Designed miniproteins, single chains, continued (2). Designs and how they scored, part 69

Each design is a single chain, and the fold is of that chain. pLDDT is the mean over its residues in the fold that is shown.

## One batch from the design tools (miniprotein)

Design m6383
Fold by ESMFold2-Fast:
Structure m6383 (fold): chain A 76 residues (1-76)
Amino acid sequence: MDEVRRLARQAEELSADPSKIEEAARLLYQAERLADKLKDPSLISEVVGVRIRIMANLMNDPEAMKKFEETMRKLK
């Protein structure tokens, strides 16, 4: 539980800096995978909430949004 929340929080913090978007995407992906493996609906919901907030922050930066989505896609 702590690891999922820690990774998600770090991803959200890093998403404020466009130069760290790839790192933010990697941390969010790790949080998503851990939450999914635990099959805990509350942790899955929290991580989804973080993803939504990151995406909302990136709505005004198409380059950062594209880099975030491409990084997430490559990790799957």
Scores: mean pLDDT 80

Design m6384
Fold by ESMFold2-Fast:
Structure m6384 (fold): chain A 79 residues (1-79)
Amino acid sequence: SADIEEWVRLLSEILGDADFPKLAREAQEDEAAREALEEKVQAALERDRVGVLTRVFDLHVARNKPSAEEVARIRAEIA
């Protein structure tokens, strides 16, 4: 879906992994590449869940400008 594709692009930028952009492109047409990308995302969350989610949410805030109350609530849930 469009939402998943956008999320994959954002996560690729946040993680700074040279393999992520390649895997993200390949994942659009290759199931094995999609599975490898999903495994890298899971591993990154297991290593640094708070850091990864904070960076993703910071990009969301910059793009969508949610309310200060919503920002505070979600940041508390991530931490």
Scores: mean pLDDT 71

Design m6385
Fold by ESMFold2-Fast:
Structure m6385 (fold): chain A 97 residues (1-97)
Amino acid sequence: SREALDLEVEATLIEMLIALGIRLAKQGKYDEAAEVFELAAEKVRELSKKYGDPLFEQAADLLREAAEYLKQGKVDEAIKKANEASDLIREAVERAR
């Protein structure tokens, strides 16, 4: 239960970073949004190392793709990838019950 709680707290903080990145992207702050998505990807990769669920590695890759789409000005694609990453993180957290 403590390990599951620690995972839920870390996942919630990452979810907040993803939401911040999406908000910045919608405001046209693509460089800041890309940096936030790269930071979120790094934190998700650390969850992959700790918990070993392959969904975390997939989510980290999706967040890196979101950052790359923002560098190309493809805001809708970036937001789609960020939301897909959030969904995978939530699925991994539910599986850790």
Scores: mean pLDDT 89

Design m6386
Fold by ESMFold2-Fast:
Structure m6386 (fold): chain A 105 residues (1-105)
Amino acid sequence: SKIQENVQKDVKESGIKFSSKDLEILKKAVNASSKEEIFKILTSDEISNDTVDVVAHALTFYSLKELSNYGHTKESRNKNIKGALDNLPLKTVKDILQGIIEGSK
């Protein structure tokens, strides 16, 4: 999808690299059957805060531009993820997450 391609390009251009653990967690989210399961996966204590910031930003803006200019708290991360999940089709959420995974390669 165009959204996946745009996110993938932004991740690749930023040089962002994720831990193997965080990549496996993102893959679980892409394979989840519902938005509720995706939210549970992305808000777990097992994923790093830096990775959640990237995910929350990409889900909110469909881009990683200006990521460094935004301050994030646990509350703002969870609110942004929930808001995106409530307002985006499941396919769009998965396309964004897949773009993050592919862009980190």
Scores: mean pLDDT 79

Design m6387
Fold by ESMFold2-Fast:
Structure m6387 (fold): chain A 64 residues (1-64)
Amino acid sequence: SMEEIERLAEAAKEAAIKEGASEEEAQKIYDLVLEGRFEEAVELALKLGAPGAAKAAMDAKRIT
């Protein structure tokens, strides 16, 4: 559902920030997850060294 995707987008953003990404980088991951661009969100998260953010994006892909 959209609510579940939005929750996971928020979780990905929070995880990215906690894992050292900037707010701008974390916002990009949020936007990609919310847009259904899960593969790009995972790739960006991994490039930034944010495995928790990547997991949240993968979880969003699994429920879609």
Scores: mean pLDDT 86

Design m6388
Fold by ESMFold2-Fast:
Structure m6388 (fold): chain A 83 residues (1-83)
Amino acid sequence: MEEEQKLKEEIDEYKKRAGEAISRLGRVGTPEEVNEAVALFAEAADKAGRSTLEEGLKIYKQTADELEQRASRLVAERRAAAA
């Protein structure tokens, strides 16, 4: 089933992106911010596991985007504080 394989591949990509964002948060964020990011990803994984692959893709995409935005904000805040 080509569509299911594509969805699984896209989900894996967003999981990797979320993990990269959490790693970035670990470098620039507080332990509390990192724990919140990990909790968000865990909640997304739980919801996606109880949903269809298509809904799971949407959940992981939203979560990866949110985590990437959080990481970018903290990097920008660090840069502003240094100026």
Scores: mean pLDDT 82

Design m6389
Fold by ESMFold2-Fast:
Structure m6389 (fold): chain A 80 residues (1-80)
Amino acid sequence: MALSPEELLAQVEEQLKIIKDPNATDEQLKEAYRNIVRLWLQAVRDRAPPEVLERLQGMLIEAGELMREKGVSTDVVVDA
């Protein structure tokens, strides 16, 4: 499925909101992070513009940092 760059960024932003939620469970955090990784891999496969990939990479790094701060594993299995 071809997501537009705008739809892709919007979906990653929604997952990042879950990771920023102080009431999110470890399972919700892991699933949100897995979804961000999956969306990143899809963007790379679809050869998204460099500007989109740079923004997505920034969001992925932020998500990973937040996961680490919360003590939740970033070692996730992604089918992508």
Scores: mean pLDDT 78

Design m6390
Fold by ESMFold2-Fast:
Structure m6390 (fold): chain A 80 residues (1-80)
Amino acid sequence: SEDEKKIRELMKKILEKLEEFVKAVQAGNYDEALRILDEIEKLAKEVIELAKKSGTPQGEAYRAIAEGILKYVKKKKEEL
């Protein structure tokens, strides 16, 4: 479906931003790292909303993954 295609595109963006986050942390650029975490949080929330509307087992799996990403973001914000 178009919603599942959008979820896959958003998940790809999240993975790319997670790589950017790791690079920012390794460089000691914590202000940039926090900005990237905010972007990841926004994308993960969008995945959750689209996944809730899907009503499919695949959508439920993506929702659980995105909820896990939000927990990771919260933990990393507390560590920075």
Scores: mean pLDDT 89

Design m6391
Fold by ESMFold2-Fast:
Order: C-alpha cells, then sequence, then structure tokens
Structure m6391 (fold): chain A 83 residues (1-83)
C-alpha cells in the first residue's frame, strides 16, 4: 500500500494531466502521464516513497507552469531511479 503522501502526489499529477487535456495542452498532459508511469515503476522497483513523492510533486509544480520539458526531465529521472 503506498503511503498517503505518495497517493496525494499521484492524484495531484493526475489532476493536472486531466486539466491540461481539457485545455488542449497535449504536450504537458503527455509529459505528466509519463511522470505518473515512471513514478509507479520507481515505487514498484523499491525506490523510497519519499523520493518518488518529491519528484511527483515537482512534476505537478512544473505542470502548473505548463513546462512540458521540465516534466519530461522529472519523468526521465524517475525512470532512471527504477533501473
Amino acid sequence: MPPPELSEAVDRVRNRAFTALSRGDFETADALNRALSAGGLAYDSGVPPEEVTRLLREAAELGDRRDAEGVRRVAEELRKLAE
């Protein structure tokens, strides 16, 4: 069972992805969904929940700024941690 703060961070990123889709910002929505997938993989691979939570919160903040490139960098960092 993921800890509450990680679940909250996942919901935060997911909500921003839906908001981006609703306004036609497909690049930010795609990047946020990549961060969600990478975060899930990192958690399942045994990465500390606190580190996954920190990175997902960063992705949500970058999503608020419509910084799709920034979100993609966070997704890549999460993917590398899962290795």
Scores: mean pLDDT 88

Design m6392
Fold by ESMFold2-Fast:
Structure m6392 (fold): chain A 72 residues (1-72)
Amino acid sequence: MEYSEEEVETFVKFLSGVLGVPLSKIEELRKKYGKNFINKLEEEPEEIAKELDVNVELLKSALKYFKQELEG
């Protein structure tokens, strides 16, 4: 699935709030992975969870919820 820059920005803000991680830390990962940030999260959630120092199951749940909201 192709995500717009606006959708990625919305997801980054949502993820920061849900995980209690500073927005700047998530933006560093977004900058590192670029347009593939959400795809990287889908494929390797364990790696992203480790970089953010968060629970991988919480990260997976947040991603699933966000995708459901985008799909309507």
Scores: mean pLDDT 77

Design m6393
Fold by ESMFold2-Fast:
Structure m6393 (fold): chain A 88 residues (1-88)
Amino acid sequence: SLQQQLRRTLDDLRRRVSTVTDPRVRSATTRALRQLSQLLSSTDPQVLQQALRSGQSLIDAVDSTDDDSRINAANGAVNTANFYQSRL
């Protein structure tokens, strides 16, 4: 299910975030993880799918050596989560 996929993606993301040493990247990705986690309670497949895509994009970016890419991906995930949460 999408909820199970999102839970696995968020768990993987949390493990990745715990290894981040840059405070700016860590702060941004921690915020993104928190906001995406709040969408797990949604029964809307569109919300879950967008959260999953954002989480997957952030995982890919966190493995990058470019801090700006990681911060931009985290901000994108936060924006997506906030958009859907404001309607939940």
Scores: mean pLDDT 77

Design m6394
Fold by ESMFold2-Fast:
Structure m6394 (fold): chain A 85 residues (1-85)
Amino acid sequence: MMSEEEQEKLVERLYEEVLAAIEAGVPLQKIIDAIEEYVESLKKYQGKEAAIKFLERLLELMEKDPRVPEELIKHVQELLEKLKK
């Protein structure tokens, strides 16, 4: 029930984890790998559409925050494009 609200909560939590990782100096590639792993898991258990919606919301949050590296934003955009085709 209310899978859209659950997705919003998951996006918020992952976004907080991404920001914490950036602030802690975690290598950018490791953050990217973690996002890709999570997206593959989400696609497997909730389907492709849920994974697309998750990435679209994550990207919106990241684009509004100047602390997020441009390289990370580009990788999420590429992952979203790949998932849509």
Scores: mean pLDDT 79

Design m6395
Fold by ESMFold2-Fast:
Structure m6395 (fold): chain A 63 residues (1-63)
Amino acid sequence: SRLDFVKQAINDLVESARRAVKRGDLELARRSRDGLRTIGELYPEVRELVEKAIKEVEKLLKE
């Protein structure tokens, strides 16, 4: 379904941010966070999932 596709995109962005932080690519991690914000704005039904994902990425960035 469209919702399953959107949830996969959220997971992919979080995983991309995690790998980016491990490589020291903080700019890519920030761009992944911005992509998550866009998904939350476009798809209100996943907003809670997006907020949790953004918090996870922000935690990785603050270490």
Scores: mean pLDDT 86

Design m6396
Fold by ESMFold2-Fast:
Structure m6396 (fold): chain A 94 residues (1-94)
Amino acid sequence: MLEELLDELLELGWITEEEREELLKKPKNEQLAEMIKLILVRAIDLLENDIEKFLEEWEKIKELLRKLLKLLGYSDEEIEERLNTLEENFNSYL
């Protein structure tokens, strides 16, 4: 599952093959944290520089964050609360 998420990020072009290989060398919890950070940094960059692409990719960003947070051991309730807070913060920027 974690390797499948890394493969999905690679297919989306959000990471390079080199970045994927470096992530696989880390402990699983660090891999999950770094993937979450990478997705959030991408989301912020798109909000600042390409709002149309942000809106197009937002559902995929949320899908990947749900999967990553679940692997970190968060409950479905905690995940939805965190994602709702994140979405409200981003919508306030828009």
Scores: mean pLDDT 82

Design m6397
Fold by ESMFold2-Fast:
Structure m6397 (fold): chain A 114 residues (1-114)
Amino acid sequence: SKLEEKIKELAEKLKDSVSGLDKEEIKKISEKLNIKGEDNEIVLGALILILRGLVNDPEYVEKDKALQELRSLISEETLQKAIELLRESVPGGEKELEALKLVYDDLLKSLEKE
């Protein structure tokens, strides 16, 4: 599908940005969200970096061009809701999973608009 092709293109751009993440943690998160596939795992990893960066270091995303491009595909309203959930969460907790699902779903809507 065109959506799968766009996710694959994003994953190729984001591979270097997510290289420092624990692959086992990302796989566990993808399984809990029922978002499967290597390309989706890379995209989810990048979304985790954006959300955790914005909570702990608001300038973090600005230092990585690929993460900044991914962030631009998510609405500011959705990002703010996700950040609020993440501030009340522990890593891998239910609120972080909810935040990830929100930004992932908004990303898919942006990609479907061409």
Scores: mean pLDDT 82

Design m6398
Fold by ESMFold2-Fast:
Structure m6398 (fold): chain A 117 residues (1-117)
Amino acid sequence: ASLAELAAGALARALAELARANPDVALGEAEVGISADGRVASVRGTVTAVSRDVDLEELARQVAELARREIARLAPALRVTRVELEASGVLRKGETARLEVRLDVETGALTVRVTRA
């Protein structure tokens, strides 16, 4: 198995526990990309929000911290710099939308794009 495959598997198990703590969220598969030099990791995942009360910014930060911890266990020299989440869910009563959240872990910069479902 590649380092990316091992990291994705470890992250998926950790995300399952995060989902258990957040009943308004269903977490899909997470992908881990590793840079050509083997030093930088990015995380991409899917989320289904069951409730409009889901804080996607906080969820992205929790995923970033979890990815940092799990990847550091496998390769302590590897740095997580980006988290991208594609979310679908309820924005308002009866309304659904797709949300894309991108977090730059190093700067803390967050961008959210909403696409009507």
Scores: mean pLDDT 66

Design m6399
Fold by ESMFold2-Fast:
Structure m6399 (fold): chain A 81 residues (1-81)
Amino acid sequence: DQLKQQYQQLEQQYKDFQAKAEQFRQDYQRYLDLAREADKLDKEKGEELREKAAVFRGSYGGYRSQSSVLSQQAQALKDAL
């Protein structure tokens, strides 16, 4: 069944994107923690680390958004079965 195979592929992509989102969320938190520690020694270094954290936050949001789209597509295929 071609639709069943497509559903399984979308579910796998959804899980992959969820895992990537979680990894970027953890990277975001790690860089925020590093920024707090850096602020004690060098405020500009703290700001640089917060800017890096913001990039990870953006990646997290992007993968979460794409996961939502994949979940909706998978549900539509399941409903068509």
Scores: mean pLDDT 85

Design m6400
Fold by ESMFold2-Fast:
Structure m6400 (fold): chain A 75 residues (1-75)
Amino acid sequence: SELRQILEQVGQIVREAYRNQDDPAAIAQLRDQVLQLRKDVQRRFSGSVRDQLVTTLDGVIATLDRMEAGERVPR
């Protein structure tokens, strides 16, 4: 399932972000990956599934933005 693969990728990105919070270069790279996933989701999905995935990805982007700004985000 394409949906399952996206959710698995999101989970992996989140785990890598928490593992590498003190590496701004790694966080920036993960942020770029999430932005690419968001664009792919907007093109490939529609309706409530797209809205739910976009909301999830926007939450991840917000967390990564805080980490990139040097904020320590608890797990």
Scores: mean pLDDT 86

Design m6401
Fold by ESMFold2-Fast:
Structure m6401 (fold): chain A 75 residues (1-75)
Amino acid sequence: AEMERDRRILAEVEREAAAMSEEEKAAAREAAERLLAEAGITDPARLEELERAALLHRAGLKLYGVEPSARAKAL
């Protein structure tokens, strides 16, 4: 039951993230760049992963008012 619920939440969050405007995507990228800069990381693959995580986080807050990033990552 919970796994199916989490799959539905993840699917909805991913759809919302995909539908985000270029401005929202740019804001997520900026957030990811800030986090990597704070950690001293310059790897572009890490930037892409954190950008995706930031988009999913924003989409989840927008849809559910809670942070779904841990659920989206299946931690």
Scores: mean pLDDT 67

Design m6402
Fold by ESMFold2-Fast:
Structure m6402 (fold): chain A 76 residues (1-76)
Amino acid sequence: EVEELLARAREAIRAGDLATALELLERAMKQVEASGDRAALEGLERALKAAATRADAEHQVRVERLGRRLREIAER
């Protein structure tokens, strides 16, 4: 469930575990693509913004890729 994935991702961000957070956000994004749940898109955007705030240079690349994917989904 997307809400559970987003909650776990936010916890990982707070703990500084960006690798786990980004994996959970990728899984949540796949679920949103399958379900068409627009409310979950807002949650994804906010969680991704929080991850970007905490991300080092290596994780910023993954944040950028997820941000582009999220924009593509939102444009559908």
Scores: mean pLDDT 80

Design m6403
Fold by ESMFold2-Fast:
Structure m6403 (fold): chain A 93 residues (1-93)
Amino acid sequence: MVELEDVFEIEVSKEQYEKLSDPENLKKFRDSLLEKAREAVRKEYPDAEVVDIEVSVQGNKVYVKVTVRASSPEAARKAMELVKKLIEEEINK
């Protein structure tokens, strides 16, 4: 098993930034994103899993830290890329 961790700096709208600055909204966003990411990875890459997703606001930027585990480095990379796409889609809603 291979574990891969990456941190994405996310460009957000002013409205999204204001929402994510609220700890309750940040937790809801993180929980929703984690659930969606786990479901997507399980369906597309059965040999990979999403271990955790952490969302933080630092200064005027939003950071998403993703941890995936897989049977191979290639599977972990593919799962991470899928999660990154989901993050970009969800943040732009």
Scores: mean pLDDT 81

Design m6404
Fold by ESMFold2-Fast:
Structure m6404 (fold): chain A 78 residues (1-78)
Amino acid sequence: LLDELAEAIANLDVEKLKELLKNLSLRERGQLLAELSKRGDPVGTLVRMIRRGASAAEIAARFGISRSTASEILSLLL
């Protein structure tokens, strides 16, 4: 699960993230994100930004993605 989440985040694969996260509690998500935040770029960078309260606009600018995609990722990982 942790490695599958890391791969989905690295690929910015919103649909795969939805699939992997659908049965996890908010607490379980928080624990997994804490572990993922220890990884390198891009996975650790994205997770650390989200944990620091980065906006969808900041994530979109950093990763070169649409604000819409960044908003979906934020809603899935919060």
Scores: mean pLDDT 79

Design m6405
Fold by ESMFold2-Fast:
Structure m6405 (fold): chain A 85 residues (1-85)
Amino acid sequence: MEALKKREEEERAKIENSDVRGLTAQAIRIIGEQLDLERAIKEGKEYYDPALGKYLTIDEQKKHLKILDDLLAYIKAKQKALLAA
C-alpha cells in the first residue's frame, strides 16, 4: 500500500515536469502496464513490478491498476491544459 502511494507520487512528479512529447510517451507506457496487469489478473498470475522490485498480490495488482487509471487521467488533463495554452 505505502509503496504504491510513493510510486504514484513519483509518477505524478514526472508528469508535472514533462512537456507534451514526454506526456505522450508516459501515456503509452501506462497503457502498456494496464494491459499487462489486466492480463495477469485474468490469468491469476503473479505480476512483477520493476519499479517496486517485487511480485504483486492480486489485491495489489488491482490497486496498481486504479493508480494507473488515475495517472492516465492526470496526463490527459495536463496535455489538454498545455495544448490550450
Scores: mean pLDDT 77

Design m6406
Fold by ESMFold2-Fast:
Formats: structure tokens, sequence, C-alpha cells
Structure m6406 (fold): chain A 59 residues (1-59)
């Protein structure tokens, strides 16, 4: 449905933003341990959004 497509598009846009933030963290002068922690949190959020997209597609 159009509603489902809008939800998928919104989740995909959020994933792209999180990926961009991750790249900024990797390029920063933060300590490696701090980068690893932040990137882990970003990857967890991306996975949650991807799981939601998969559920919408399975509906």
Amino acid sequence: SMEQQIQIDAHEAFIRMLQWVGKQIQRSDLPQDEKNRLLSQINEQIKALQDEINKIKAS
C-alpha cells in the first residue's frame, strides 16, 4: 500500500542519515574506544530499522 511505502521510505531515509553520522564518527579525532561504542549503537539502530522494513514488507 501507499502507507506501507511511505513508512519504508522514511525508515530508509533514517538509515541513510545514521550511516552518514557513522562516517563522521569514523573521521573524527575521538578515541577508538569511544568510536567503537558509538558505532555499535548506530549499527543497533540501523538493524532495528531494517527489521521494521522487513516486517512491513512481509505484511
Scores: mean pLDDT 89

Design m6407
Fold by ESMFold2-Fast:
Structure m6407 (fold): chain A 87 residues (1-87)
Amino acid sequence: STSIEEIEKLFTEQMERLGQVLKEAEAAGASAEEKIAKLEEVTKESLRQLDEAYEKADTEEAKRKAREAKTMLQAFSEHEIRRIREE
């Protein structure tokens, strides 16, 4: 069973990974298309892991936390993609 603490840790790790991937791509001079493709790839993997955490969550609170984490992570990714497209 996936606990609230495990979901929060997973969310934090996935958010840090997205931020680090974007930072590395920007430092490497990646194109807008390359940055977007990498963000979409990592976001898809992160959402899959959060979906698995949701399915394994035994409490309503843990399920709510997993849904919130998915929404926040997807919103962050969509915001960054829009920002890159406007550059």
Scores: mean pLDDT 86

Design m6408
Fold by ESMFold2-Fast:
Structure m6408 (fold): chain A 73 residues (1-73)
Amino acid sequence: SLDEEISRLILLLTDPDPEVRRRAAEELARLAKEHPEAVRSHASSIVPLLRQLLSDPDPAVRAAAREALAAIG
């Protein structure tokens, strides 16, 4: 289900692998554009984690987090 996919992506935002964190943020940005209401229903969990990723040591992760936050609104 979409809710299960979003829940899985939330877990992947804290993965030790920066490529996994980057892809999870990019996928959340895509879902925010395609299914805005579904992503907004999880915003209380997603937004704090994406804000933390704005300070991630990997610049690609920081860029993906900015795009995801912009897509969510």
Scores: mean pLDDT 90

Design m6409
Fold by ESMFold2-Fast:
Structure m6409 (fold): chain A 77 residues (1-77)
Amino acid sequence: SEELLRQVAQVFIDAGFDEELAYKLAEELLSLKDSIPELLSRRDTLGIRVAKENGVELTDENIKTLNDALDKAVSVI
């Protein structure tokens, strides 16, 4: 759903990530939406990988912000 993609991306934008990265994170999470156990088991590893590949420094603060945003994004899916 285009609406769900926008809602999930908005969670990352609200957390302070740029729009391009937010949509990349949302698309990757939504690829797992049909398997909640897989989504829950892979979300942190996938989110950290996508953020790192898009230039986010993996500081403790950035990891916490990302994990908090991932928690909120998964709750929308």
Scores: mean pLDDT 80

Design m6410
Fold by ESMFold2-Fast:
Structure m6410 (fold): chain A 87 residues (1-87)
Amino acid sequence: MTVEIEFEVTKENVEETARRIADAILEHGRGRRVVVHIKSKDSLETAFKAARLALEYVSRQAARVGARVEPLSDKEIRIEVEVEPRP
């Protein structure tokens, strides 16, 4: 089963938003595929920065993280994430 979650990010809250994205991926990624939509109020670069930081946080608590990032617009990206929990 796939879980879809949406987040909004600004340049001011990138780190906080990345942490919330990581927490959501870890919570819902237990044996599931997680799809995260990140909508930036600033730029596509802000969305990618939030995605990168979130995946870094997830990688610290997972044995393996597979992610596919797809730009949907000039301000939105879609991330498909598969997480293997640490033994």
Scores: mean pLDDT 81

Design m6411
Fold by ESMFold2-Fast:
Structure m6411 (fold): chain A 64 residues (1-64)
Amino acid sequence: MEESEKIITEAVKKAPEQAASLPWLTEEDRAAAERELPELVEEARKNASSVETVVGLALRILGL
């Protein structure tokens, strides 16, 4: 429902921000993460119900 859509929207915004805070992440990895994160956020949301956990799970699936 609307709550799920809001979580996905916020997670898509916050996930690249969290990735950018990782000092070991290359420019190429950040660009790849930004492209892949929307799909991974949708997948992660099925297994998590908060923005923080969705972001964390999406980054983990991406190998970060």
Scores: mean pLDDT 75

Design m6412
Fold by ESMFold2-Fast:
Structure m6412 (fold): chain A 85 residues (1-85)
Amino acid sequence: MVKEVAEEAAKLVAEVAEKEGILDEVVKATEAGLEKFKAEAEKRGVKYAVGEYTTEKGKTVKFVVPEEKLEQAKKEIEEVKKLLK
């Protein structure tokens, strides 16, 4: 369920960025980072999933989770969730 984890991560990143007032910077950074990551992952044969979350302001945050880091991503998501609740 790598895509589901990536989507949840994108949502949490968007919520944190909005709280900190840096949503536009995060949107820009995640878009640039995704393009760079895709190029590298395709060259190295790395399996990954991309999650997308669109805020009420119409801003889309994208997050990439390599399949091999799924367990780590799940743990980090739970930690961030505690900070948002």
Scores: mean pLDDT 74

Design m6413
Fold by ESMFold2-Fast:
Structure m6413 (fold): chain A 108 residues (1-108)
Amino acid sequence: MTLADFSEEELRELLERLDEEIARARRENREHLLREAELMREMLLFMLGEISFEEFAERVLALTPEELRPEVREIIERRNAEDPDTPQALVEIVEEILRLWREYLARQ
């Protein structure tokens, strides 16, 4: 089951809940949770057609730790070349980025 299977209404409900989690993470100074939530928010905005793929990519890179930006850019470029227009491809990009971030954090 993936976010690609969600309706526009379901995606908007997820976005609202995610905005609440972002606000909480900011108040609690949970930097890593905040970054993950912000990444999910950008994915939902792209799925809703509120931002372009280029804007999504730029925002995701801005959220990514500087040390990981080359690897994240490579993931985005590779997936965009393979199948840029499917919701499944977007979910796979985000899952790969989250995996990379979590592995990086486990080494800190």
Scores: mean pLDDT 75

Design m6414
Fold by ESMFold2-Fast:
Structure m6414 (fold): chain A 71 residues (1-71)
Amino acid sequence: SKLEELEKEIEKVLEEFRKNKESDLEKVEEALNKIYQKGVELGIPEDERQKLLDEAAGRAREIAAENRAKA
């Protein structure tokens, strides 16, 4: 489904943040904005899209904070 496609894209982005040890919050926000646009392009309802983005944003910021603490 289109929802599963967006979820897969989110997991890909988060995995890349972990592998690249991304700690730059500006880059995190840029990636989240691209995920938002992807959700709009896929035609996912705003409520479902926003819920997934809020969860992804929290997870991405946690990853960035962990990466910052390690280096």
Scores: mean pLDDT 80

Design m6415
Fold by ESMFold2-Fast:
Structure m6415 (fold): chain A 90 residues (1-90)
Amino acid sequence: SDNIANESRRLARQINNDTMIDLVDQAMNIPDPHMRQRRLYATLSILYGMSGDVDRAIDVINQARDQGIFSDQGAQALINHVRSLTQQSQ
């Protein structure tokens, strides 16, 4: 199940944003698997938001919430952030 990590790396390279590439690399290097998974889901949702794929970003956040990775409050904060990013990009 490297799908989240692989998709994050793919999107970061496609948008060619050095900050996002660095965030993906940092997330992949987190030794704690729970913290790594949390950061990868957060980073992937932001990457989808930056690419204009709001629905996919929300799906990723909801998947993480359903798996207990994010709290309801944490998930809602990320959804609001992703919506803000897409509004600025459009």
Scores: mean pLDDT 81

Design m6416
Fold by ESMFold2-Fast:
Structure m6416 (fold): chain A 96 residues (1-96)
Amino acid sequence: MTPVELFEEGLRLLDEALETGDPELLAESLEKFMEALELDPNFTAALNALRRLLGLSLSDLGFSDKVVLSPELQRLVEALPEEFRERVREFVRSHL
């Protein structure tokens, strides 16, 4: 898969996770965004998706606006294992 195809698959899985309330689909979505960024380290859309989904502040990178997660998305993120969430955060930090 290309980085764009991985990103599009990640968005599809995210939409399914929100519709079903399945945190495993959210985990798969995050993995697709990470794979896209590994193939193209300059794929800012994938990096921004990971940062927003994990609640990482855009202001930490010089952006003026903070994006707040919807209650449904926040619940899915909180349902992910903390070890998995921390691994994704560390992955994002290494690409900032």
Scores: mean pLDDT 74

